# Designed miniproteins, single chains: the designs that were tried, part 44

Each design is a single chain, and the fold is of that chain. pLDDT is the mean over its residues in the fold that is shown.

## One batch from the design tools (miniprotein)

Design m1608
Fold by ESMFold2-Fast:
Structure m1608 (fold): chain A 91 residues (1-91)
Amino acid sequence: GAKENLEEAEKLVEEARKLAEEAEKKSKGKGMGAGTALGVGLIGLGVGKLSPENEESSEVGLKAAKGGLEGAKKALKSKDEKEGFRLGAEG
């Protein structure tokens, strides 16, 4: 139900937040992917919380949280690859 979707979304947002924090430490002025994706996830979760009996809103929140997690993982991977490649090219 709606509560179960929100609980799952909160867990995904928590994981995305940790990945976004790690991406922030590795970014230098261009860290937007993970932060933007996390922001979308948090907005979706907020909408779900405002309408806890609305299954559609909770589903939107869950989808946003999943997108946030995927975005955070992609941003972290891309930044690691770019930073590693840049340092290798300079050395």
Scores: mean pLDDT 60

Design m1609
Fold by ESMFold2-Fast:
Structure m1609 (fold): chain A 66 residues (1-66)
Amino acid sequence: MSVGQVVQALVPYAATNADELALAKGQLLKVLGFDPADPNMVLAESLATGESGLVPVAYLEPAVAP
């Protein structure tokens, strides 16, 4: 994944910490960056709500490719 890429949630995800973002399946997100403390997490912004938070990379797929 690249910073600025639009991705979508493969499955629902429940936020377990305040820094995490809850996802519905098919939710569109913009990748803002990667967590340097956990390479399995990305910082993403929901395109529907404008909320941002950490999400597991494994739960995301590209929604739009160049």
Scores: mean pLDDT 76

Design m1610
Fold by ESMFold2-Fast:
Structure m1610 (fold): chain A 59 residues (1-59)
Amino acid sequence: GPALSPEERERAARRAAAGVRAGGADEKGMQHVYDAVLAAETVDEADAAGVRAALEAGV
C-alpha cells in the first residue's frame, strides 16, 4: 500500500488504540497497539500490525 506520512501514522495509531480500548483493552494493550501501528511505514503494514497487536492485547 502507499507510504504513510508521520501525521497519518500517528492518526492510524490513535484510532487503533481507541478501537482496542472500546474492545476492553487495558492501558498496556492500548500502548502496545499504538506503538505497533506507529512503527508501520505503509497502510498495509499499519493494518496488519494493528490486528496482530490487538490479538496480543486480548481483543
Scores: mean pLDDT 81

Design m1611
Fold by ESMFold2-Fast:
Structure m1611 (fold): chain A 95 residues (1-95)
Amino acid sequence: MLPESEPLTEEEAQRYADRIKEAILNEAKKYGIKVKDIEVKVEPGVTRAAADLALRLAVENVRYLAEQGYDEIKIKVTLRADGSIEIEVEGKKKK
């Protein structure tokens, strides 16, 4: 196991992007939310701790929107090597 402070390699960053995407889709499915668009980017050099935090925040955002009555979402998650985490979410409620 790599230390949490160690920067992710390009291959590890791609695996984390896939894991975050899967976590978002699984949470959305659990609450009956349709994911209309999903984009997850994790840059090489992002720490494991930052990637794990982003996964938790993304799942939490999906849950929050479900609790607010949103039926459809578009979500974009971007993790940069400088440590920045950006989560952009657009929600739509049933008319």
Scores: mean pLDDT 82

Design m1612
Fold by ESMFold2-Fast:
Structure m1612 (fold): chain A 73 residues (1-73)
Amino acid sequence: SDAERERSLERLRKVMDTGTKLNPKSKESAEEAVRLAEEGGTVEEVGKAASKSMSGGMVLSVILEARRALRAR
């Protein structure tokens, strides 16, 4: 549902906010990854964007959850 998608994206935004306080370089790649997930991009595209400046593990896990919620639409 849209509610599940929004909750997953909210979690991703929180992870991004925490990450950008620790490493400002991760902000641009995290914003790109969120945008791709919102636009319904592939998991591969989202993973590639997340890996550019940030440890992708945590961010990718939340993005994958957001992607699954988006597919439920």
Scores: mean pLDDT 62

Design m1613
Fold by ESMFold2-Fast:
Structure m1613 (fold): chain A 79 residues (1-79)
Amino acid sequence: MTEEQIKGLEKGIEEAQELIKEEKSKENPNEEAIKLLEEAIKYLQKAKEAVEKKDYEKAKEYVGKALELVKEAYEKYLK
């Protein structure tokens, strides 16, 4: 389960990185959306570190923050 959770977080980080790359390649890149997605990646990386340390409460907190940032990016800039 722990390894599966880490793989899930790694996939999430890769997907967010691809979204940032796609947005940066546009003629009119949305800098605010990029910043929110970069911050979300930072929290997903912290969540991965917390899972590796078996700090599941911190991992849950960081995943929650990352999801809020992704939702804000989509609702305000990418919708």
Scores: mean pLDDT 78

Design m1614
Fold by ESMFold2-Fast:
Structure m1614 (fold): chain A 66 residues (1-66)
Amino acid sequence: GDALAEKAEEAARKAIEAAKAGDIETAQNYLDQSHQALREALRQGDYESAAKGNDALGEALKAVTA
């Protein structure tokens, strides 16, 4: 459901903000939370939430590894 998409997107946003602040440890922790929400959506067959989570995670990964 929507809760997994929201969790993945919120964690991804927090990862980007932590990376911008130079807090790489916090950014990595939020990336892990976003990835966990994505995996749970896939496990439940919620492909819409998984797609949203994958997009958000990809953007956050680019920001953290820039």
Scores: mean pLDDT 80

Design m1615
Fold by ESMFold2-Fast:
Structure m1615 (fold): chain A 66 residues (1-66)
Amino acid sequence: SLKEEILKKIKNGEPAKDIAEYLSKKLGVPFEVALKLLLEALDKIAQGEDLEEAVEELVKKLEEIS
């Protein structure tokens, strides 16, 4: 699933830019939008939000705009 692929990339320490490019290409959303939403999710994780919950919210937002 998209959620599992994003979780794997984050856990593997892939750069945010590379994850955003992957999401942009896979979902057909603008790179700048994918990067913004990803950085918002990563900021929430850094502030103590659960990793899986933050990624689930990210996927929901991306699917609403794709």
Scores: mean pLDDT 85

Design m1616
Fold by ESMFold2-Fast:
Structure m1616 (fold): chain A 81 residues (1-81)
Amino acid sequence: SHMSPEGLEEEIARAFVTMLAHLVLLEDERDYKEGKRKKRLKPTPEQLQAAIDELLEQHGEEIRAGKLTADKVRELLEKRA
């Protein structure tokens, strides 16, 4: 729940990962339009949600430490899209 400090930290972590995933997708769209990438990332909403859930489950410690990178998010999205 948002009412506990721990629950608030988990919600902030989810919001951060969600924002970072969307930034990665926006960067991929820009790079594709500029000819820097041959193929665009096009995850379905379900694939995107699954990727966010996996990042939180497997990389929660890195997320809390502020060490989750856009490159790591991209790598996981490429495996699922």
Scores: mean pLDDT 78

Design m1617
Fold by ESMFold2-Fast:
Structure m1617 (fold): chain A 77 residues (1-77)
Amino acid sequence: SLEEKLEEFKKEVKEAKKKIEEALKKKDEETFKKVLEEIDKRYLELGEELKKAGDEELLKELKEVAGEFIEFLKKLF
């Protein structure tokens, strides 16, 4: 279901935050970029599925998850 895909994305974002923190501590710029690209791709794919389904509530929640991730990134710098 789309709700399950959104929950999977939330878990992916949680794991991405951990990977980003570790990559920055190790000065691993390549891993940092790769993790960001993977999350961005997943966000765009899920966003298109939710938009096509017309699920405004799940789309709003997806945008909130993405906004929280951006806020996390801002706090690292």
Scores: mean pLDDT 85

Design m1618
Fold by ESMFold2-Fast:
Order: C-alpha cells, then sequence, then structure tokens
Structure m1618 (fold): chain A 61 residues (1-61)
C-alpha cells in the first residue's frame, strides 16, 4: 500500500473523529474509496471531503 494514501486516510479519519457517528461512517467509506483508487489527496482536499461528509450526515436522519 502507498504510504501517502495511508497518511491521507489517517488524516481523513482523524478529522471525522469529532463529528457524528454518521459522518464517521461516511469517512470510512471515503477512506475505502481512496485506498481502492490509490489516490492521496492533499490536506485541502481532505478538509473539503470532511466538510462534505459533515453536511451529508447532518441532512440524513
Amino acid sequence: MDAAVEKSVERLLELAKKQSKEAQELAERAAKVLRTAGVAPDDEAIERTVESIKMHAERSE
């Protein structure tokens, strides 16, 4: 596994850790997508992803 991909996944999950359980579950799904695609987004892209996940979780019961 690419170390850069794992670093991006770890940061994504760490940022989601203080969000709702639903946001954490969405972050875990996003992490799986990143690992499957082998893509290591930068910190800005990870922060945008967490914000998107938070908004989706807040709109879903």
Scores: mean pLDDT 75

Design m1619
Fold by ESMFold2-Fast:
Structure m1619 (fold): chain A 62 residues (1-62)
Amino acid sequence: MNDVQLLVARHELRKIGAPEELVERILELMREGRLTDEQLRRIAELIKEGRFEEAEELLESL
């Protein structure tokens, strides 16, 4: 994962209202290659809907 992709992801997650702790977990998984584009999209949609607990659960399952 390159730095530009991580910066874009951070900006988009903050834009949709993700808490900083959740953003940090997502970026860590992305950096480690443990999060697919499909999983990231699903998590972003959960965050947009205010379903932060479900987003956290999905991350914990990875």
Scores: mean pLDDT 79

Design m1620
Fold by ESMFold2-Fast:
Structure m1620 (fold): chain A 82 residues (1-82)
Amino acid sequence: DPELLEFAKETIRKLAKEYGLDLSDEVIERLAELIVAGQTSKKAVEVDAKSVLLFFKNLGIRNSEEAKIALDRLLEVGGVPK
């Protein structure tokens, strides 16, 4: 849903700014796509965005390079069970 994706991108941008996270548009777009996958409402997107960005803040992530590493790790854990 393009409207839900744009809402997710805007929500992530706002929260990243509030948490002092310097994220590139590329990282914001990747996060928005992940959060929107399987979600049906703006409220669910907002909750997931807050959870992910608080997780990044708690890990001490403040820039796009660190966020990319954390995102890759998150995708690895969410992969096919071995």
Scores: mean pLDDT 72

Design m1621
Fold by ESMFold2-Fast:
Structure m1621 (fold): chain A 59 residues (1-59)
Amino acid sequence: DLILQGLEAGAQGVRAAREGDYATAAAHYRQASRLFEQAGALRLAARMREMADEAEAKL
């Protein structure tokens, strides 16, 4: 289930960001965005991409 895998990757990104590991957070958000794109969940994919960009801006 691509949606479930995307949600799991997004959750890992959120956890990493809360711990201050923005590089790991960005990587997980990028993976979540790709999974959501494959699932056709384009709005979720776009949100994950924005979260990745925000995490990378903190590096």
Scores: mean pLDDT 86

Design m1622
Fold by ESMFold2-Fast:
Structure m1622 (fold): chain A 72 residues (1-72)
Amino acid sequence: TGQDRRQYSQLASQYYRQMQQLYRLGVQDPSYLPLADQYGDRSLQYASQIGSTTQRTLTRQIQQIRDDYLRQ
């Protein structure tokens, strides 16, 4: 259980970081934006396996990042 939670946390973090990088690329090339959204969704799927608190926190963080990039 603890090992699985750590694994899901690592995967959630990896997809979250990749999402941020893809949004950065999306400023120059909008074709990256749907891929960034997909990576954000995968990050949330892994966060949901950890627990509702982790999922809610990550959901807010992803929403903030999306809002920030949509203004560019």
Scores: mean pLDDT 82

Design m1623
Fold by ESMFold2-Fast:
Structure m1623 (fold): chain A 61 residues (1-61)
Amino acid sequence: NVLKEMEEAVKKDPSKHGELGAVYLHENRFDEAIEAYRKALELDPDDEVSRANLAAIEASL
């Protein structure tokens, strides 16, 4: 299960929160995707990919 593997991966490597957000987005789990992208941006405010994806989700809600 890719989602479970990614959830375990972010516990060891917090830089993977952006990848976790992408997995949640693929599963149409928008609330979890938003939280994962927000955590990615807290760790790296210059993560333009996570910022763009977060903005796209918020614009579609």
Scores: mean pLDDT 79

Design m1624
Fold by ESMFold2-Fast:
Structure m1624 (fold): chain A 75 residues (1-75)
Amino acid sequence: MRVAIVVETAGPLDPKLLEEAVREVGGRVHAIIKHGDKYVILAEVPEDKLEELRERILALPNVKSVTIIPVPEPA
């Protein structure tokens, strides 16, 4: 499933840790965009792994919140 993952940080976070979290659940990262205290990750993630991914990202240092938004396929 294609998703946009919005990660809010309370301090510095290495974006490589976000890539590793997605990879660990069998996902693929297409892009990571930094916007102030937020990272927006565009990724493909198995639907049954969304909760595991959320927990992994929340366990990272300086992560304040994580929101996973399903991106509907066009048409």
Scores: mean pLDDT 81

Design m1625
Fold by ESMFold2-Fast:
Structure m1625 (fold): chain A 100 residues (1-100)
Amino acid sequence: IEELVERLIELVEKIAELLLSLGTPSGERLAERLRELIEELKEALEKGDWEKVKHLVILLGATLGLIEMHLSMTDPEAAEKLLPLIVEADRIIDEILKLV
């Protein structure tokens, strides 16, 4: 379970890097939001706060869905590049939620 959360963190960090690479104000804001959630998730994981880990993992999944929707409307090429990473993240999220 800890390995799945760490894998999710790595994957979301890649998504944040891609968002920053867009060079747009919206990309920067979305990347910052993801990084804030990652930092909270890292802290919850270190403390063994599994209730908070579960809550943050759900919130992260919802946030990724909103990012995909926003980019599909504003930058379809960026959305296409992010979609495989978001799909992988959703798969890991589903596995984490089965274990917590």
Scores: mean pLDDT 83

Design m1626
Fold by ESMFold2-Fast:
Structure m1626 (fold): chain A 112 residues (1-112)
Amino acid sequence: NEEKLKELEEELKRNPDSIGALEELAKLYAKAGKYEKAIELYEKLIKIYEETLGENSRRVAEMLIELGEVYAKAGKKEEAIELYERALEIARKTGDEELVKRAEKLLEELKK
């Protein structure tokens, strides 16, 4: 959605650390194949969540999976594997069985 992209870009110009705008725009860039832009926004979002919720938070693990999927689509398989493995480590440490299964499935699919 081109109109939504412009709206979110303008919102981030006004509020560079808007979590909602960062996440929505990162997802839209990824869908549009704008992988480098999506990566920059997901990396910023992960940094914010690490600083506000801690490095082993569920939100960090979820964003690592989203970033890993962007790297995989961009053809950067090794970077995607590292991100999924980090997300899996967080999920195992926190006992998040659903997130463990998601990360394991993504790793299996990517290593095919």
Scores: mean pLDDT 87

Design m1627
Fold by ESMFold2-Fast:
Structure m1627 (fold): chain A 82 residues (1-82)
Amino acid sequence: DYKEELARRLAAAAIEAPKETVIEALVRAGLSREDAERIVDAVYAHKDSLEEAARAFLAAAEELGLSEEQLLEALFALRELV
């Protein structure tokens, strides 16, 4: 599943980056700051387990209705910011 792969890549990059950097990447991808903070907090609760962080990211993204395109935009934005 491409969305699961994107969530894993985003979670891996997010746990290695400062929280504010990840929030800014998600905001650039079209999320509100509140939604971005919610996702980042969920991922950081599992920063010591990439599989758990990726699942938390995917679950939050699905609840917020994020498309594969938005996840890809967030990944590109995060890569530019780090």
Scores: mean pLDDT 82

Design m1628
Fold by ESMFold2-Fast:
Structure m1628 (fold): chain A 70 residues (1-70)
Amino acid sequence: MEQAESFLEKGKEHYEKGDYEKAARYFEQAVKIHPSAEVYRFLADAYEKLGDEAKAISYRVRALELERQA
């Protein structure tokens, strides 16, 4: 079964509830298992909500790089 997908789903649930710190934590687990543009976009969004602009920009760039290859 897709463990990365499971963590991504949990991250989305916490993001929707406004728990951005937990959302980022789950998205970090997902990206360690299977890096994808989608997961990097969610990481960027979560860190933007947390006020971590440096991490948000870094993850957006990584998402764009993967989108160009996929």
Scores: mean pLDDT 81

Design m1629
Fold by ESMFold2-Fast:
Order: C-alpha cells, then structure tokens, then sequence
Structure m1629 (fold): chain A 75 residues (1-75)
C-alpha cells in the first residue's frame, strides 16, 4: 500500500501541474481532463493513506471535476 500511495501522490502533483499549464494556455478540454486525473489521484492517495473514506474520496473527485468545468467555461 505504501508504494501505491506514494505513486498516487506523485501522479496527483504531476496532473495538477499539467492542469494549471493547460489553464494558462486556454486549453479548456486539457484543463478539465488533467484536473479530473489529478483529483482521482489525490482521492486515491487519501483513500490508500486512510485520510478519507471511499465515499469521501468519490465526493472529492465529483466536486473537483465540477470546479474544473466551471473554470474551463470561463476560458
């Protein structure tokens, strides 16, 4: 579980950086896609590390995608 949690954390950081880069470039589609992947990786890290329940992790991803779509709509 330790190696899986660390991998999820690194993926969350990587995808979050790519989402910010896409937002700066005005690429709404890429921003939403990388934002979704970052949220999924962060939720997986939280779940694997015992910081969140499965239900809480699902809610985190859902809200993050909603926020990313709202931001993308403003690009």
Amino acid sequence: MEAEAEEARKKAEEYFAKALEAAAAGDAEAMVEYGRKAAEAAARYALLSGLASEEEAEEMVRKAIELAKRKAASL
Scores: mean pLDDT 81

Design m1630
Fold by ESMFold2-Fast:
Structure m1630 (fold): chain A 68 residues (1-68)
Amino acid sequence: MEDEEIIEKILELMKKAREMAENKEDDKKLAEEWEPVAKELEPHLEKLAADPEAMKKLEERIKEILAE
């Protein structure tokens, strides 16, 4: 999985979690959708964490989403 793909999946999860938190959607549905993706991303997240440039880009994008 490419670094950009990993970042994109993380951003999708962050956006979804934010929307569900704002709208008080079913927490069980969020957990069910998040858990399999999180497990798939774990090894890639560890690899991404070793890349300081990719980590900075991810942090900036997360901040943008949270600020909006």
Scores: mean pLDDT 69

Design m1631
Fold by ESMFold2-Fast:
Structure m1631 (fold): chain A 73 residues (1-73)
Amino acid sequence: MKKIKIFVPGMTCSSCSNKVEEIVKALFPEAKVERQLINPSYFTVTVPEETNVDELMAKIQEDFPQAKIAAVE
């Protein structure tokens, strides 16, 4: 498993954060999503090591075009 920290500028809304979690789980049902809803807002997503990070980011960026990877561990 690897952890991806995703920064989403301006996200302070719980409904918006729920949408990101739904996108991640639609692509990777076994992924774990942890949310930080303060400034700066970020999500930690735990996915399989073989996960295509570009595909995940492309899906998130369909709804949140300014989303960016902050860290990969």
Scores: mean pLDDT 72

Design m1632
Fold by ESMFold2-Fast:
Structure m1632 (fold): chain A 84 residues (1-84)
Amino acid sequence: MAERAKELGEKGIELAMEALKTGSSKEALSLAIAAALIGAGAIFLAELAEKTGDEALARQGEEDGRIAVELGERAIEIAKKEGK
């Protein structure tokens, strides 16, 4: 679970970076920022879960990671539509 939270958080950050390269609209940028920050939070919760053994933190990190990926994908979609 903690490993999955890290994977999803890292993917969210990667998608956020891709959105920045794809376009520069305020909406795409805002979603990319949210994806990067929530993704970083997911990684932090995963590390904290490993240190404390708290499975609830690992589950929260996985959920936050999933949200980061969704926001990153949306940021890319908006950047592509506005950068055409």
Scores: mean pLDDT 82

Design m1633
Fold by ESMFold2-Fast:
Parts: structure tokens; C-alpha cells; sequence
Structure m1633 (fold): chain A 74 residues (1-74)
């Protein structure tokens, strides 16, 4: 789980850097990849009974997917 969260955070940072450079295609892709990993981490946490932390990661995933959609519209 920690490895999935760490990779998701790294992809999120890469997305932010791409966005600052005006590379909206790369930023959107990185945000989607990050969101997918946050969703995977959340599912593992749900299986372990850690519902509160899982819901936080699912909300983060949703926010990143919304950001990716907005960037794809540019």
C-alpha cells in the first residue's frame, strides 16, 4: 500500500511539473495514472478494514481525474 501511495504521489508531482511547463497532455496523463494508483491503494485499504483512509484516497483520485479532464479540454 505504501509503495502504491508513494508512486501515486510521484506521478502527481510529475503532472504538476508538466502543467507548469504547459504540457497539458503529459500533465493529464500523469494525473490519470496517479488517480489509478490512489484507487488501487484505497481498494487494498478497504480489504484491510481501513475505511477512513481509503475514502481519503478515493477523494484524492476523484480530484485528480477531474483535473485531468479540465487539462484535456485545453
Amino acid sequence: VEELEKKAKELEKEGEEAEKQGDYETAARKYRESADLYTEAALVLLEQGNTEEALRLLEKSKELREKAKELEEK
Scores: mean pLDDT 82

Design m1634
Fold by ESMFold2-Fast:
Structure m1634 (fold): chain A 76 residues (1-76)
Amino acid sequence: SKEEEIKELLERIRELAEQIVEALRAGDEERAKALLGELQKLVAEFVSLKPSEEQWKELEKIVKELEERVLALAEA
């Protein structure tokens, strides 16, 4: 169903966000860039499914947490 597809996309987006942070910790900028491209594609797919306000809030949380973790790595 559309609802299960959105749930699966959010899970995949969370996994990619973790992989991006790990690539950056390892200094692998090329891998981080490739993973960011995959993340952008999954976000576009998520948007195309017309998610609910609650589902949008989950995506916003993932993006905010990723941004905060990337910023923390830059300050370390």
Scores: mean pLDDT 86

Design m1635
Fold by ESMFold2-Fast:
Structure m1635 (fold): chain A 90 residues (1-90)
Amino acid sequence: SQLEVNRAIGQALVEFGKQAEEIKRTLDVEQAKKEMDRLRDETIAAFSKTHDAEAVAILAEQLEENLRMNKEAWAKDPSLGVQLVFVPRA
């Protein structure tokens, strides 16, 4: 169901966010960006083992958009923490 898919994507984003916050706290901003790109790819690969292509595409889009927004924010102020937004699908 779409509710179950939304819940799974939300949980994947929460887990990604916890790891990303630790990365951003421990590494410089350039190394943190590279490590978060790697974490994104690993998160998508893990999710694809138990979910269909449509659900995987939604997670991938949301991770890419969140990382893009954070990277833009860090270009202006590299001291900012990680901020993630989840947009549920209807």
Scores: mean pLDDT 89

Design m1636
Fold by ESMFold2-Fast:
Structure m1636 (fold): chain A 52 residues (1-52)
Amino acid sequence: MDPYAVAAGEALRRKLLEQGVPEDEADRQAAFVERYLQRLIAAGQPLPDLRL
């Protein structure tokens, strides 16, 4: 797994939990983003311009 994708997913999960999103939903959304970024990296695609 790419460390960047993992870190991005973990950061999103933490932010969602801080905003009161249920843990199962936060986990689902974080896993989706991590998997999406992993696929882009594996395919040599440019990463999306994520505005934080």
Scores: mean pLDDT 76

Design m1637
Fold by ESMFold2-Fast:
Structure m1637 (fold): chain A 63 residues (1-63)
Amino acid sequence: MDKKLEELIKAAVQAAKAGDDEKAREFQNEAIKLAYERYRDDPQKLKAEVDKIKAAVEAAKAA
């Protein structure tokens, strides 16, 4: 389990729920960048992780 990636996703979700779109985008971008570093040789898994990160932040904004 990638604790650093989870912490960044959690931070992005918390910022989105608080209405801080700028911080939510910043943490989301950092999480995506880390996912690129972890899964750069598996483009399908990378896409799936990026999609999950984006979906989690969008769900938080809708809640």
Scores: mean pLDDT 80

Design m1638
Fold by ESMFold2-Fast:
Structure m1638 (fold): chain A 60 residues (1-60)
Amino acid sequence: SADELLARIAEREISRFLEENKDVPKEELIKHLEKILKGLEAKGYHAAAEVVRRYLEELK
């Protein structure tokens, strides 16, 4: 499904984003991920949204 594909893309892209932005303040990383989460939830992409929530929980 599109949601399952987006969940796989989210895993790869968020992992890469965090790896490339190790020196960025945690608050800015959280803000960026919360914006992505809001967009995914608004579109009903529940599996992809859950991936973002897991990363947010680990950062908080």
Scores: mean pLDDT 84

Design m1639
Fold by ESMFold2-Fast:
Structure m1639 (fold): chain A 73 residues (1-73)
Amino acid sequence: MEADELYKKGLEYYKQGDYEKAGEYFEKAGDLYLEAGDNKSAAYYYANASKAYFKAGDDERAAELAAKAEQAA
């Protein structure tokens, strides 16, 4: 799946310490699952994006993605 490829890229950036890029890719994966009607998977990937943005020091984006995860569930 396209979303799985985005998630794998996010994990690669996360492993390299590029948490901002990791968050972007996790968010894109969540968006694709939401478009597909898979709200549970969307919530899961948005939660991962929130954690990545928090590690990047982007508290505002982390809070936004946490809210998106809650709304998708």
Scores: mean pLDDT 84

Design m1640
Fold by ESMFold2-Fast:
Structure m1640 (fold): chain A 75 residues (1-75)
Amino acid sequence: SAADEEAIRHLVENLRTQLKNIKKMIEQKAPQAEIEAQRRGLQTGLDMAKARADKFNASPELREEIAALEEELKA
């Protein structure tokens, strides 16, 4: 549904904000253990977004956004 798509998009926007925070932590030379913990948390969120996209038959565009965000996290 449109509501399900919107909920997943909102989750993806929150995950993008989390990734920006991780990048800031890296720039500020935060402890490696803290950066790794945040990266694991973001990966869990991405796994949830992917599962929801599959369950609710999300648009190809939204699926591509999730995939791109996961690739950015791994870089």
Scores: mean pLDDT 87

Design m1641
Fold by ESMFold2-Fast:
Structure m1641 (fold): chain A 92 residues (1-92)
Amino acid sequence: VPLVPAAEAARDIAGGAERVKQAAENGDFQTASNILVAIQIVLSAADLPEEVRKELLEKIRKMGEAIDNKNYEEAIKFAQELADLARRVAAA
């Protein structure tokens, strides 16, 4: 399977992160967890520089920990940080 172009993957990750934020705001950690899996699949297929991939993975890890702990405040925070980072990657 060909890799997903960086800008396309980054836009998909940003959209996913915004949906995680909305799910966390509603206390729906099951939906947030399901969206997290979709984000991880997109990232695994993305044609990204190693440094960019590492930064996205760290934000995804922190967001995932917050979701697992049902910490809505941290889940919202890290989802926003992931969305902002992914939008910068898409614009580059």
Scores: mean pLDDT 86

Design m1642
Fold by ESMFold2-Fast:
Structure m1642 (fold): chain A 55 residues (1-55)
Amino acid sequence: MAKVAEEASARGAALIATDGTIDADGVLTLSPEARKKLKEIGDEIQKAIEEEKAK
């Protein structure tokens, strides 16, 4: 239950660490592909939270 959100969060963090670049202005830049995957991970976390509420 919580493991799904943890795993999704870990995947998101790994994606940001691999593809994310912080410029001199502190702006995080991700490729369009990484942004799409991050959104999908976010949706998965939302579903895990929804399932937790259903208990």
Scores: mean pLDDT 71

Design m1643
Fold by ESMFold2-Fast:
Structure m1643 (fold): chain A 69 residues (1-69)
Amino acid sequence: SEEEKRALELLRQIEEEARRAGVLDEELEKKIREAREKIEAGVEDPLREAIEVEIEVGMRLIEQAVKRF
């Protein structure tokens, strides 16, 4: 579906952003994998799955900025 394709593309962009920012750890990789699996399994709201990962990455970016290291 169009929503599934958008969610997967968004998830790919989120993963790349997390990788570049240095916040992509095993826990986040697991969350991204689980979100991808749910989207591919045909959940009713694939964009929500991607957005929840985006929020997680955003929180980690804020924590990194606060630590300044």
Scores: mean pLDDT 83

Design m1644
Fold by ESMFold2-Fast:
Structure m1644 (fold): chain A 91 residues (1-91)
Amino acid sequence: SIEEAKEYLEKGKEYYEKGDYDKAIEEYEKAIEILEKAPPTDENLRLLAEAYYNLGLVYKKKGDFEKAEKYFEKALEIEVELGLRYMQSWL
């Protein structure tokens, strides 16, 4: 399942680089569906943040700034959580 999510992320990046934004969205949404249901390990949260950030980039390229902002905010929320977990490990 997580390996499938990683493959979907890679396919999404490939479509994004080719300018196939609609296909990039489909692949990133498939990765997100798997990762949102996965155990919230640091690795799975990093992958989820990456998926949200990349989906935000695709929507920005399509001129859908409202959706882009939404997904960037989701990615930032996860990155903040990961940063807090990292800092707590030093205490």
Scores: mean pLDDT 86

